# Designs tried in a protein design run: designed miniproteins, single chains. Part 74

Each design is a single chain, and the fold is of that chain. pLDDT is the mean over its residues in the fold that is shown.

## One batch from the design tools (miniprotein)

Design m2576
Fold by ESMFold2-Fast:
Structure m2576 (fold): chain A 58 residues (1-58)
Amino acid sequence: DAARARQEAYQKKKAELQQQLAAAVAEMKADKSVTQEDIDRAQQAAAGGIAALDAAAA
């Protein structure tokens, strides 16, 4: 079932990206030199990447 194997690979990749993003955002929030705007931009860029993965998996 090629579709199932692709879905599993997609889910793993998405989870890894979300994990890395969460860690990066946590580090940014801990750094007083990083602004909320910087965090928002990083989250928007990551959301775009995740949306592209979602579109590719659809």
Scores: mean pLDDT 78

Design m2577
Fold by ESMFold2-Fast:
Structure m2577 (fold): chain A 96 residues (1-96)
Amino acid sequence: MEKEIEKLTKEALELINKSSEYYKKGDYAKAAELFRKAMELMSKRYKLQGKEEIAKAIEEATPKVVKLIEEGKGSEAASYYTSTLLRAIGDMLDKE
């Protein structure tokens, strides 16, 4: 249902924005928690689209990304997340 996908996307983006605000304030623990919640919503969104491989990649990457954010390694967290997600998208496209 497209309406549910839109809602989950909006809620996830709001959480990502809040996570970024807390990260800039030096509250890495709160930033990591908000990012984790955003990724749970993104995983649900991709499952609703039938993109289970992307959802799985998000779920598998999230613990390491969260840990990197908690350690104040936001740049490394972003790089790891982006690399993992792009690989999953590539694998999915090769199977279609």
Scores: mean pLDDT 81

Design m2578
Fold by ESMFold2-Fast:
Structure m2578 (fold): chain A 90 residues (1-90)
Amino acid sequence: MEIEEAEKKLREKLMKELKYTKEQADSIVNTRRKAYDFAGLTPEQRLAVLLLELGEDPEIADLVMEYSAAKTLGDEKRLKEIKERIEKLK
């Protein structure tokens, strides 16, 4: 499966199962792309992570990736908001 196909499937899963809007799903996927770029992941590694996420709880995996991206950017407000969202899932 190509990365673009995996990202499309993830967007569809986020919208269908987690009831995110199209704009929210697109934002989540774009945030993940940025996080992968900062982490220096190869296309093959990025695909592997996406495939694992499609088989796991996408909400938890997605929040972790958003947290990683926000931490890399130094967005303190978003880091706090994401951390609170993760804690509520426990």
Scores: mean pLDDT 67

Design m2579
Fold by ESMFold2-Fast:
Structure m2579 (fold): chain A 90 residues (1-90)
Amino acid sequence: MKEKAIELLEEAARLFEKVADETGNPLAREASRHVREAIEALKKGDLQAALEHTSRALELAQRAYEVDPGTRPALEKLAEAASLIAQALA
């Protein structure tokens, strides 16, 4: 679970960063920051902090997607990672 969640989050962060670099979308940039924080939390074994950061990233990513449809692949990977983390806490 942890390794797959980290992989999905790293892919999501790269995709959000690409959109932010190409479009200047500040919500995509902020989403990538929270995704990076979630990765750090997972590496430290803090599942609750990881879920908090992924939840905030999802909120920002949904708003970024309304402006830049190119964020969809990042949003989908982030949502899958968040689901895996939530299942581990249940």
Scores: mean pLDDT 86

Design m2580
Fold by ESMFold2-Fast:
Structure m2580 (fold): chain A 85 residues (1-85)
Amino acid sequence: SMEELLKQQSRQLAEEYERKAEEAERRGDYRTAAHHYFTAAVYYLEAGDRERALEMLEKALEAARKAGDTRLEASVQGAIETLKS
């Protein structure tokens, strides 16, 4: 179905952004890693994978903390709280 196709596409995009985040982390680019993990979480949610989305948000939070980006850290914490509510 169209719905299944769109979920599969969202999962593939989530996996791509997860890979980009891991690559940014290896380079010590924690701000870029945090943004890519956040984007991966959004796509995992679109794919219906709440557990994987939460895992990506936790990684985004850790990366934001390593980057010293307090605004990004707060935004990611808010997203985690909303997803758990």
Scores: mean pLDDT 90

Design m2581
Fold by ESMFold2-Fast:
Structure m2581 (fold): chain A 97 residues (1-97)
Amino acid sequence: GEEIRRLIAQLRAATDPAEAVRLLNQLASLASSMSTEQKEEAVDAVEGVVDRFPDDRAVLAAARRLLKAILSVTEDKKLILRVIGSLLRIIGLEFDN
């Protein structure tokens, strides 16, 4: 609960790609413990970090890992569609580089 929200807040504030990768990997390991609201907040934070570091391959790879982890434990159709949209965007960014 509290740890997940703290990590999401830190990810939203991350200005360094290496810090973002560390936080994305920590959140991915906690995906099964996330509520639907926390999953939505995590996806929003991922979209923000990808906007800040669109050319960083390590950030894009860690973001995909977290989104895949969320997708594997999510049954909410609206959230599934949002995660798929974010994954497709990241794949597009990796192909443009």
Scores: mean pLDDT 88

Design m2582
Fold by ESMFold2-Fast:
Structure m2582 (fold): chain A 81 residues (1-81)
Amino acid sequence: SAAARRARQAALRAQAVAMLQNMLNAARQSGADQNLIDTIQQALSSLDISYINQAASMTSTSNPGMAAALNNVARLVRQAQ
């Protein structure tokens, strides 16, 4: 059961990482603001919910789809803890 729990937590973290990598690539491709790119990169490196929430806040008006995806990543990270 402990090994199964660790495997599920690892899978959730891997999913969060993949989603953040896709969002980082999309932000770079669209020529997004450097502050946003740096914040997503910091979120990717740390998996810290505070950076994920900051990126979601930065995109809430300009890119609501990315903000929603970032909120989903925050939920995955919380579930992985």
Scores: mean pLDDT 88

Design m2583
Fold by ESMFold2-Fast:
Structure m2583 (fold): chain A 55 residues (1-55)
Amino acid sequence: SEDETLLAQMTPEQRAYFEDLVEGFSRLPESAGFGPVTARLFAKAIVEAEIAASQ
């Protein structure tokens, strides 16, 4: 899938950044709308934007 493809294309630095974002978003309360799926989607969108900007 697109998620697996993006993760496979990440550099070690980009992967670390992605994992840090997922952890950060996952620390936000669920009452704010941040569950595990939402945390990963936001982290993915941010890393995709960074990769696009670096091209």
Scores: mean pLDDT 71

Design m2584
Fold by ESMFold2-Fast:
Structure m2584 (fold): chain A 87 residues (1-87)
Amino acid sequence: MEELEKVKKVLEEIDRAYQALMENPEEGIREAKRALELMKEVDPEFANKLIEKLDEGEKQGPEKAIQVASQAIDEAYERAEKKLKEL
């Protein structure tokens, strides 16, 4: 069950991103990017869309980057949970 392990790794990294964003936003953004990179193994089209949004947010400054990173990991979490239930 390779897909199950990929989805679990995405969810684990999303949990790290959530914790990091609350304690250290810069590290949280890095963990969010890592979660989205792992999400490419599960849903590359969806992951690439969120990565593009995060990259655009970073160009607008740290405040916007934090908001977009938080939204991206929320969307990735919902998608990963849905994938997990379909396996």
Scores: mean pLDDT 82

Design m2585
Fold by ESMFold2-Fast:
Structure m2585 (fold): chain A 72 residues (1-72)
Amino acid sequence: ALEHLEKAAEIAEKKGDEETAELARQAKEAYERGELDVAIALARAAAKRAEKAGDEEAVEHLRKAIEELEKE
């Protein structure tokens, strides 16, 4: 989950989508604090923002992160 959240943030930042990058970083921080439900909610918000921006690569990484988080 952490690797996919980090990769999504990097991709979004490089494409100039600071909102998606910030949401993905917040999701990573929430996961690191053990706040699983918060991490999932933030990752979902990041995925919706990335979809609106047309960032298919960030969306793919965020969806993989969400899948891994939901299996915990």
Scores: mean pLDDT 82

Design m2586
Fold by ESMFold2-Fast:
Structure m2586 (fold): chain A 73 residues (1-73)
Amino acid sequence: MEKERELAIKIVAAYLQAVGLELEGFTDEAKKVRELVKEASRYLENGDFEKAEEYIDKALELIQEAARRAGLA
Protein backbone atom coordinates (compact mmCIF):
# COMPACT_ATOMS: atom_id res chain seq x y z
CA MET A 1 0.00 0.00 0.00
CA GLU A 2 2.69 2.55 0.98
CA LYS A 3 4.77 1.81 -2.15
CA GLU A 4 1.68 2.21 -4.36
CA ARG A 5 0.87 5.56 -2.71
CA GLU A 6 4.50 6.73 -3.02
CA LEU A 7 4.56 5.89 -6.75
CA ALA A 8 1.15 7.54 -7.31
CA ILE A 9 2.40 10.76 -5.67
CA LYS A 10 5.56 10.72 -7.85
CA ILE A 11 3.45 10.17 -10.98
CA VAL A 12 1.23 13.18 -10.14
CA ALA A 13 4.29 15.33 -9.35
CA ALA A 14 5.97 14.37 -12.66
CA TYR A 15 2.77 15.16 -14.59
CA LEU A 16 2.52 18.62 -12.99
CA GLN A 17 6.21 19.32 -13.71
CA ALA A 18 5.64 18.29 -17.35
CA VAL A 19 2.88 20.95 -17.53
CA GLY A 20 5.42 23.47 -16.19
CA LEU A 21 7.98 22.45 -18.83
CA GLU A 22 5.41 22.92 -21.61
CA LEU A 23 4.50 26.39 -20.31
CA GLU A 24 8.23 27.30 -20.38
CA GLY A 25 8.45 26.16 -24.03
CA PHE A 26 10.01 22.70 -23.52
CA THR A 27 7.24 21.02 -25.51
CA ASP A 28 9.28 18.00 -26.73
CA GLU A 29 10.63 17.28 -23.22
CA ALA A 30 7.11 17.65 -21.74
CA LYS A 31 5.77 15.16 -24.33
CA LYS A 32 8.49 12.61 -23.45
CA VAL A 33 7.79 13.02 -19.72
CA ARG A 34 4.04 12.48 -20.31
CA GLU A 35 4.79 9.29 -22.30
CA LEU A 36 6.95 7.97 -19.43
CA VAL A 37 4.26 8.93 -16.88
CA LYS A 38 1.64 7.10 -18.97
CA GLU A 39 3.77 3.92 -18.96
CA ALA A 40 4.47 4.26 -15.20
CA SER A 41 0.72 4.63 -14.54
CA ARG A 42 -0.01 1.54 -16.67
CA TYR A 43 2.50 -0.56 -14.72
CA LEU A 44 1.21 0.77 -11.37
CA GLU A 45 -2.38 -0.14 -12.37
CA ASN A 46 -1.19 -3.68 -13.25
CA GLY A 47 0.64 -4.08 -9.90
CA ASP A 48 4.14 -3.97 -11.43
CA PHE A 49 5.64 -1.54 -8.91
CA GLU A 50 9.24 -2.21 -10.04
CA LYS A 51 8.50 -1.21 -13.66
CA ALA A 52 6.35 1.72 -12.50
CA GLU A 53 9.30 3.00 -10.41
CA GLU A 54 11.76 2.57 -13.33
CA TYR A 55 9.56 4.63 -15.67
CA ILE A 56 8.75 7.35 -13.14
CA ASP A 57 12.45 7.69 -12.23
CA LYS A 58 13.25 8.13 -15.95
CA ALA A 59 10.57 10.85 -16.14
CA LEU A 60 11.96 12.69 -13.10
CA GLU A 61 15.51 12.46 -14.51
CA LEU A 62 14.33 14.00 -17.80
CA ILE A 63 12.57 16.79 -15.86
CA GLN A 64 15.80 17.54 -13.94
CA GLU A 65 17.80 17.65 -17.21
CA ALA A 66 15.31 20.07 -18.79
CA ALA A 67 15.19 22.21 -15.62
CA ARG A 68 19.00 22.48 -15.57
CA ARG A 69 19.07 23.54 -19.25
CA ALA A 70 16.39 26.17 -18.52
CA GLY A 71 18.22 27.50 -15.45
CA LEU A 72 15.30 26.45 -13.22
CA ALA A 73 17.37 24.10 -11.05
Scores: mean pLDDT 81

Design m2587
Fold by ESMFold2-Fast:
Structure m2587 (fold): chain A 58 residues (1-58)
Amino acid sequence: SLLDKELAAFKSGDKEKIDAILDAAVAVLEMAVRLSLGFASEADLDAAVAKLNEAIEA
């Protein structure tokens, strides 16, 4: 099934990459919330987005 194929891909090295992308994406969301509340700068958000792009490109 399609699900078994995706599960096999997740069990390969792809899981580490997916986990890294998810961690970076969560960091972007956290930084966006902090910025909206006045606890972070636009530069902090840009840095988080840059790290997410690096994780995707790795």
Scores: mean pLDDT 78

Design m2588
Fold by ESMFold2-Fast:
Structure m2588 (fold): chain A 94 residues (1-94)
Amino acid sequence: SPLFQQIQSLLRAIGEALYARDAEAALAHLDELEALLESVRPDLPEEALPDLDRVLALLARAKEAVAAGRFDEALRLLDETLEPLKRILEALEK
């Protein structure tokens, strides 16, 4: 799906920025991912909303970690988004 490809592309861009220790690029792509996820909120079933809120909370913590120069922590937080993101995408396909 176009949404899946867009999320995957943003996750790759964030990961690349974090490995490069490029805080400006990482924060910009994290903001883009947050905006994209908020845009799909009205299309999600009620049971998927806790997964969305969890992903958004993890992204907010990743942004704080990036701002503090803790790129390894931000990468770990990004990895923690993968399972709830998968459930969100599966819920949108129903």
Scores: mean pLDDT 88

Design m2589
Fold by ESMFold2-Fast:
Structure m2589 (fold): chain A 92 residues (1-92)
Amino acid sequence: MKEKVLKKYEELRPKMVFVGTTANNIDVYATEPSVPKDQPLQVGDSSMYKLVRPDKTETVYYEEVQEDGKVEGYVIELDAEGKVVGVRPYEL
């Protein structure tokens, strides 16, 4: 599981674009969604977004639609040097 998520992160990392800055000075980056916003999610659709804090630590969220229609989510945590320090699943 972790290895698959890290591979997806490396594949999508260069495709991330700056979206905006939150009220708490966190910079948000995202990949373009695999489907247009106004269409229902399909099996295999995936998205990734990244939060960059003022201290330069990062949290990356990866979500993928499974064959049963459920969304499976993963969090990747990076330190200020860009090293991966954690990967964990989350429920949506």
Scores: mean pLDDT 72

Design m2590
Fold by ESMFold2-Fast:
Structure m2590 (fold): chain A 95 residues (1-95)
Amino acid sequence: DKVVESLTPEQLYKMALIRRIISIIFDLKLDKETQIKILQEYLKVKKENAEKIINQKSEEEAIKLALQTILKISEKEADEIIENYTAEDLLEKSK
């Protein structure tokens, strides 16, 4: 999708970080306080936004909301990124 082609290397790297960090949080089943702290420290989100992200019912929905909130992209653009690109794909494109 052309969405990724229009992004800066910095934005692509940030997308890769968002996907990877949220995947790690969901896989490790950390307590909510630790999850919020990780999102605040590594993705620089406010506590209210971090709480909304971790309260999503799936990892995919959490990544989608995080992409929208942090990068100010639309839900459609976030869906396209999730469907077509892994964190590794986005990191490779950021080079």
Scores: mean pLDDT 78

Design m2591
Fold by ESMFold2-Fast:
Structure m2591 (fold): chain A 96 residues (1-96)
Amino acid sequence: SLADDPEFRHLALAITFALAVLESEGLIPPGAAERVSVKVYELLQGKPLTVANIVAAVAKAIKELFGEDVAKQFIGLLRLGGVPDEALKAAEEALK
């Protein structure tokens, strides 16, 4: 499963941490992670499950639910978490 891939496990932890930071800063409400997950599932339909596509879908979901500024802060937190630059660029493009 994807959960057995170290790259996807690291990504899941980085996303979870970034969402927790945004919630602690009051930028997203409690329970936002579930709303983001539903939107990400919709945005990933018909796309290969790559780190870049997942990160782009999460950033776009955050933009659509909470606005572009919050999505940009999310990308910044993923950069601090060591997510690959190619995936971060895909996320930035998804916000256009």
Scores: mean pLDDT 86

Design m2592
Fold by ESMFold2-Fast:
Structure m2592 (fold): chain A 94 residues (1-94)
Amino acid sequence: MLSEEEKKELRKLLKELLAAAKAKDFERLNQLLVEMNKKLPQELVDLAQIMASAIANRPDEAEQVAKEVLELAKKTLSEDVVEVLEEVLKETLS
């Protein structure tokens, strides 16, 4: 179970990553992925990278990719992490 501080940090990192993807700021995107790889499970980083790539390169498919990412996350990640990911994706794609 994540602490409230860990949930806030995760939410912040994911929001910054997806915002960088939306802005096509690939330097910031790569910096954030390196930071996430040091702090977070590889499975979460891989899913975040897939989502960021879709937002930057295939924005018309981003909602479908988000559904697939969330389905995979529910199978591989803790419920706390999935909840934060779902919240960030909903905010970014709305």
Scores: mean pLDDT 83

Design m2593
Fold by ESMFold2-Fast:
Structure m2593 (fold): chain A 82 residues (1-82)
Amino acid sequence: MVELEVAENGYLYVRATDPEGRKIRVRVYADGKLLAESDSPELLIPAPLVLEPGKHKVRAEVIDAETGEVLDEAEIELDTSK
């Protein structure tokens, strides 16, 4: 349900889908700290501009907007040192 892609320029693309058409919320964490939250199913985060240079663990959670239940999650390592 959630996809994380790192583009060639280091930007992080977050894409969330709910196959049952529920209202969803997306939260993105870097190193355990909330980086972004949106009611949009798609987020483009300019990671090299908003994170310190270096390696970061990025976690995305898809949340049911009405219940607060975590429906899906994904984690990647991102290097912003370029």
Scores: mean pLDDT 77

Design m2594
Fold by ESMFold2-Fast:
Structure m2594 (fold): chain A 87 residues (1-87)
Amino acid sequence: LEEELLKLTEEVIKLLEELGEEKMVATLRALKEQFLQTRSLSDGILLALVVAEAARYIAEHYPEKKEEAEKILRRALELAVRLTREA
């Protein structure tokens, strides 16, 4: 779960960097660092939900990245559900 979450976070960060969304990149990097420091389940769930929100934003505002963003969104929501079941 942790490795999948971190990899998915980096995938969405890469998309956001390509799109020039610097503020969202900074937010996701900060949340990723917080999760790595705390290793708390709640921080992991928060990270997954913010990854999902970023992916939804990309899908809505960048048609050329819609399919890639929707795949990330689905995977992020699935990870959030799996993390909540471990709580």
Scores: mean pLDDT 85

Design m2595
Fold by ESMFold2-Fast:
Structure m2595 (fold): chain A 55 residues (1-55)
Amino acid sequence: SKLEEALKQLEFQAENPIVSEDNLIAGAEVTTWQLGREDERDAVVKRVREAHKRA
């Protein structure tokens, strides 16, 4: 799905933390809004935060 493809890109960015956690969260929120998947926003933000923590 487009959401899963976008999430993989966000997780990839989170694994090499050149960007701040706030910027990654903002990216996740914008991505879910653009895809009409605001219902998944909290889940996507959680996964991005966890990927950033592992990096």
Scores: mean pLDDT 75

Design m2596
Fold by ESMFold2-Fast:
Structure m2596 (fold): chain A 66 residues (1-66)
Amino acid sequence: MTVAEKEALDKDTGEKLKAVVTRAPVGDKLQNAAVEGYKDGKLVARDSVLVGGQPIEAVKFELTRL
């Protein structure tokens, strides 16, 4: 189930990606969100993004290309 969608950047190219957050931190022990990056409807990136207890909308996502 998709938790959230937001914009992300490709770390290598700087292009805007559609970020799909598949697993968000929901407890005090979780530091990272699991994120998939899409470009033109294609999966191009997967990453674990450090959130550190911040709301997902406050975190900037930079994703490494597959």
Scores: mean pLDDT 71

Design m2597
Fold by ESMFold2-Fast:
Structure m2597 (fold): chain A 58 residues (1-58)
Amino acid sequence: SAAAAQAARQQRSQALAREIADKLRRIGIDTLERLVKEKNNPFVKKQLEIEKEAEEKE
């Protein structure tokens, strides 16, 4: 049925969006770690800690 197909598409879309967000977050954290080492910036270091905490807490 059209309703069942629409529900399945919605679930797939949400799952894909979450996967993309998760991968982007991991890339962001990895980039922040590199920037902390390269720039020696305490603000970037604090931002990295916040992002890691947010990832664990969801």
Scores: mean pLDDT 72

Design m2598
Fold by ESMFold2-Fast:
Parts: C-alpha cells; structure tokens; sequence
Structure m2598 (fold): chain A 69 residues (1-69)
C-alpha cells in the first residue's frame, strides 16, 4: 500500500528500523481488524515497548492511516 509506505518513511525520520517495523506491524494489525479490542491491544503493546513521546507519534500515525480508510 502506497499509504503504508508513506507512513513508514515518515516514522523512519523519528525511529530506528526495528522500532519502525514494530509500529508498522501494529498499524497493519489494526487495519486488518479495526475493532475496538484490536485497537486497544495495539495501543497497550505500543505503551509497553515505547516511551510516552514515542507512543504519541505512533498513535498519530495510526489515526492518519485509519482516517484515510
């Protein structure tokens, strides 16, 4: 998806490759199943592995992808 590649490129400005891959996996999980349960699970995973500032950036990326679909 062109949108997912654009989001990956944007995240790469703020995070290392491993962190970008982790965030992108959570975004793709939410896109495959945009249920409240899946979104809450993805947010919990992000909060468990990222700093508060990094979580904010990742949540903005998730919202932009969901808004575009």
Amino acid sequence: SALLEEVRAALARYFDEATVAFIMREIERVLADPSRETLEAARAALRAHLSEEQVLIAEIAIQEVLKAK
Scores: mean pLDDT 81

Design m2599
Fold by ESMFold2-Fast:
Structure m2599 (fold): chain A 65 residues (1-65)
Amino acid sequence: SLLDDLPEELQRALEEALRRAPEVSEEQVRNTVKLLKETDLPFGVALVMSGLLDAEEAAALEREL
């Protein structure tokens, strides 16, 4: 799985993000995983930069985590 490279906590958070955006491409998921592994970006910022969620959706997710 693309998520297997992430810590379990980040895997669970990203799975929740994917439930909110089921129509995202494999490329967007791969880019999100890459940003989370290779950068020090906050989780919500990585989601927005990869196009997985918009800024409002990412902020709402972070409030629930």
Scores: mean pLDDT 77

Design m2600
Fold by ESMFold2-Fast:
Structure m2600 (fold): chain A 62 residues (1-62)
Amino acid sequence: MEREVEEALILMEIGLAKSMAKTHPDEAIEIAQSALERAKQLGLDRTAAYAEKVLKDIEKEK
């Protein structure tokens, strides 16, 4: 699978986590953590940093 496709899917997962943060914070955290781990495995440093920021923002609202 192309790296660009994986990055797009990870960005979509991060977006979903953000949209779910207020209604389903536990599920949003799990999705964001999954996206962060995949971004790190693929060496997508900027995407990983974005996922980490979103994860911290969701956890801080909890």
Scores: mean pLDDT 79

Design m2601
Fold by ESMFold2-Fast:
Structure m2601 (fold): chain A 85 residues (1-85)
Amino acid sequence: LTPAEIQAILDKNLDEAEKELKDAEKELENGRRSSEGAKAMGDEKGSQKILKDAEDNFNKKNSDINAKKNESQQTADKLLKEALG
């Protein structure tokens, strides 16, 4: 692989990770809206649970996405060092 090809693969992986993050953010927003709906109906405990579950799901996905980004960067850095000598 050339340095340009390695960079293109990294850029693609980072773009895919950004799209996954945006989807996770939308799921979190939907959870927040559901939490507000429960609160409006007087279910304060249910509201808190919905919000916590949405935040826990987002935190897990965000952690997985960051791990994937870090792995992609480390792989690219290794391949670039090998390509450049």
Scores: mean pLDDT 86

Design m2602
Fold by ESMFold2-Fast:
Structure m2602 (fold): chain A 91 residues (1-91)
Amino acid sequence: MEENEKLRKEIEKLVDEISRLLAQTDAAARQLPDPQERFDLLVEVGILEIQVAIIKNALSRDLSVDELKEIYEIGKKILERAQELLARAQA
């Protein structure tokens, strides 16, 4: 398997997991009684959704292995942030 193809598949899995967590965070945030906390969480979810869309669009291009590794590292940071937001929404 080409290293490029392997990295693309790993990034796709990462993006799918992030999207799943963001959908759960959105649903949980909408149940919060505080309008300000709902707004703050939904804004942060929206920002991460935009970042995920940028990654998906980047994957449609011819990227080097080094560029894919950088995208993967960025995606891991987005995943960590999505996990933090879900924990906040469920608190």
Scores: mean pLDDT 86

Design m2603
Fold by ESMFold2-Fast:
Structure m2603 (fold): chain A 97 residues (1-97)
Amino acid sequence: SLAEELKKLVEAVKSLLEQIEKETNPAYRKAVLQELRDTLEDKLTEIAELLGISVETLLNMSDEERFKLISEKLGEEAAKQILELIKMYKEVKELLG
């Protein structure tokens, strides 16, 4: 299911972020963060298309607006995972500067 796919992605990204926090090689750290940003951006773009909105619109919504729209269209479990992906995407972008 979409919810199971998203949950696995959330778990994988969390694992990589925990691993990269301890990484001392700045070039390797940056490369991993860039790959995570691109992967998450692609997935969020696919999700936005399923919702009939732009990824920019999805990212500019409040968590309450996101949860309402996503749970209505894709179910509550998918909505929970997508909110977590958006949170991690923003964290990755902040870490990249």
Scores: mean pLDDT 89

Design m2604
Fold by ESMFold2-Fast:
Structure m2604 (fold): chain A 80 residues (1-80)
Amino acid sequence: MHMVTKTSTLTLTPDSFSGTVYRSRDGTLTSFTGASISESDTTPAVATTTLTAPDDSIVAYSHSGTWSKGTLTSTATVLP
């Protein structure tokens, strides 16, 4: 099985902390939801997303970036 790390976009609002992560595997773009994200007053902001893949595996992503006006701009990396 080949897993590819892809850049993910997270949008966090003051009223809701959720995100959508996209993962490409075997050339197929797959979207996932069901993230748990926490806002931090620390810069750079850090968030962790845990997703369930179509093969019923759990994939964790680490996000690091800048928090600005309720938006986290980050790059996601698949955790081992």
Scores: mean pLDDT 42

Design m2605
Fold by ESMFold2-Fast:
Structure m2605 (fold): chain A 91 residues (1-91)
Amino acid sequence: MDAIEEAQKAWMREVIERALKEGKLSEAEAERALAVIDNVDAEESDLARRVKLLLQEALLEELEAKLKEEGAPEEHFELLREKRAELEAER
């Protein structure tokens, strides 16, 4: 549904803006990443890979914060640590 797609794109834009604010992306890279989100058919393989890693890191950070607020069991935090290690190994 269009609403879900728009919500996903909004979240991706927020992650890219946050990465720009944190210095993980240059202004030019952020502009290109936003253009790729608006045009999902763009074949920017290197930029797409970097955006994917940033999105996965942001998702893990949001999940960790939410799990911490909800008092989730330690096994969930262990899974997040494993996923972070996998992302770090891809760099």
Scores: mean pLDDT 69

Design m2606
Fold by ESMFold2-Fast:
Structure m2606 (fold): chain A 94 residues (1-94)
Amino acid sequence: SKEELEEFKRRLEELVERLRAGEISVDEGIELAKEIAEEMSKSEDPEVKKMGEGLLKWLEEVEADTSLSAEQKREALLTALQIAAQELEDMIKK
């Protein structure tokens, strides 16, 4: 539903703001993003489900990547969350 899309977008945008403000660590941000992505993956909307599944897989790969610094993980997380929020916005506007 449009309300479901707006709620997921709001949660992703709030997480971006909390990360930028330094209110949460990158590790906490990854865990909170995984919670949002897991809820998205349970959506009855096939596009939301696919987005949630893709984001979850990507978050697990970034979390496990020992070659990335905390700063690199932070920048990657911020970028991915912004892209996901924009994709949800595009779905809302259709």
Scores: mean pLDDT 87

Design m2607
Fold by ESMFold2-Fast:
Structure m2607 (fold): chain A 80 residues (1-80)
Amino acid sequence: MSTEEFLRQALAAVPDSASETETHRLIGAILAVIGAEETPDDHLELGAAYNDLGNVLEELGQLDLAIEAYERAIEAYKKA
């Protein structure tokens, strides 16, 4: 799955019952990943951004997407 497709799925994963705070945290985590992707040599920042996105997705009950975010974080950390 492409990074763009993954981030689109993450954004669409917000349940109708999600609070404004939960939605804001998810958008913030997605924007952090996008920002880190603009500095591809900063693998630690990219790994941290994906790990934070995984945590938010897990809190929203999106376990499959959370696992993919954590796997992307591990991949980034391996390059650091």
Scores: mean pLDDT 78

Design m2608
Fold by ESMFold2-Fast:
Parts: structure tokens; C-alpha cells; sequence
Structure m2608 (fold): chain A 97 residues (1-97)
């Protein structure tokens, strides 16, 4: 529904903002907060079958943020991949309004 999509969009936008801050020199806390908000957005979109592609993109982004956390030497590369996927998910979600 529209309200659920709007809530998911809000959480995904926050996740993207945190991932962007992590990429711009933010620490582990930005990666963790970004992942948390992205996960909340994903859980909301799981309730809408037509948003399965958004859910898939968001999950891939979350997975890359986890890899960034676990691989600090390559964290910037993983955060960039996560950001690209989360932004794609957000764009598709926005198109669903």
C-alpha cells in the first residue's frame, strides 16, 4: 500500500544517507546505521509482492554493507557497491508511488 511504500522509502533514503556518509569518511557507525535502516525498508517491502525486485536490490546492498564491516581494508569499495544497489532500489520504490 502507499503508506507502507512511503515508510519503506523513508527508511531506504536514511540508509542511503548513512552509506554515503560512510563512503565520505564516516566510521563503522555509519555502515551499521545504514544497514539497519536498509533492513527496515526491506522488511516493509517484503509485504508487497510487486516490490520483490526492490527487496532483492536492498538485500544485496545490505550484504555489501556487511562485507564492508567485515573487510575494513576494502570497505570503501563495498560501501560504494552497496550505495549503488540501495539507490537503484530507492528509485524503483519511488516509481511505485
Amino acid sequence: TTSLIQQALSHLTLGINYAQQALNGGGLNYIQNGGGHAQRGRLLTQRVPSLSNVGSLTQQGIDYLSQARDNPQNSQQYVQQALDLLQQGRDQLSGSL
Scores: mean pLDDT 85

Design m2609
Fold by ESMFold2-Fast:
Structure m2609 (fold): chain A 63 residues (1-63)
Amino acid sequence: MDKIREEVRRIAEWAVEQNETLEEALDRVGMAIDTRFPDLSPEERAELRRYGEEVVRELWAKR
């Protein structure tokens, strides 16, 4: 997994830890990705948001 996907996973872990609801965690991951990777294309950011949301859902289900 490349360095960008590792950072997205860390953002997802943080979002799950810091938020009380799944919806809040998903919103936070999307916002953080858009803020941290402004130089990526909209399509690349959309793919990272999808990945981040997948990681959030996975981590949320396991807690």
Scores: mean pLDDT 79

Design m2610
Fold by ESMFold2-Fast:
Structure m2610 (fold): chain A 103 residues (1-103)
Amino acid sequence: MPPSLPEQPVVDNGNELLTTMQIQTVKYLIDQGNYEEALELLRRLFDQAKGSPQMREVAGRVAVSATSLAVKQGNYELARRILELAREAGLDENTIRSIEESL
C-alpha cells in the first residue's frame, strides 16, 4: 500500500533540467573568469523571459545563482550588471530583491 504518493511531484515540463543546466553553465563561466560569456548567456535568458512565465522563473533562478557567485568572488561590478539586466527584463520582485540582498 502506497503511504505517500504525492511526495513525488511531477511538475517539471523540462524546465528543471533547463534551469539546472543553465545555472551550472553560468557558474562555470563565472568561476573561470569568462564574465562576458556569462553576461551574454544571462542576457539571452532574460530576453526569452519577456514572453514566457516559465522562462522568467528559469532566468530568475540563474540570475540569483550567478550574482551570489560573483559576490562570493568579490566581483561586485559583475553582480551589479546582472542585477541591472534582471530589472530591465522585468523579473519577479522577490528575485530582484534576492539578487540585491546578495550584494
Scores: mean pLDDT 75

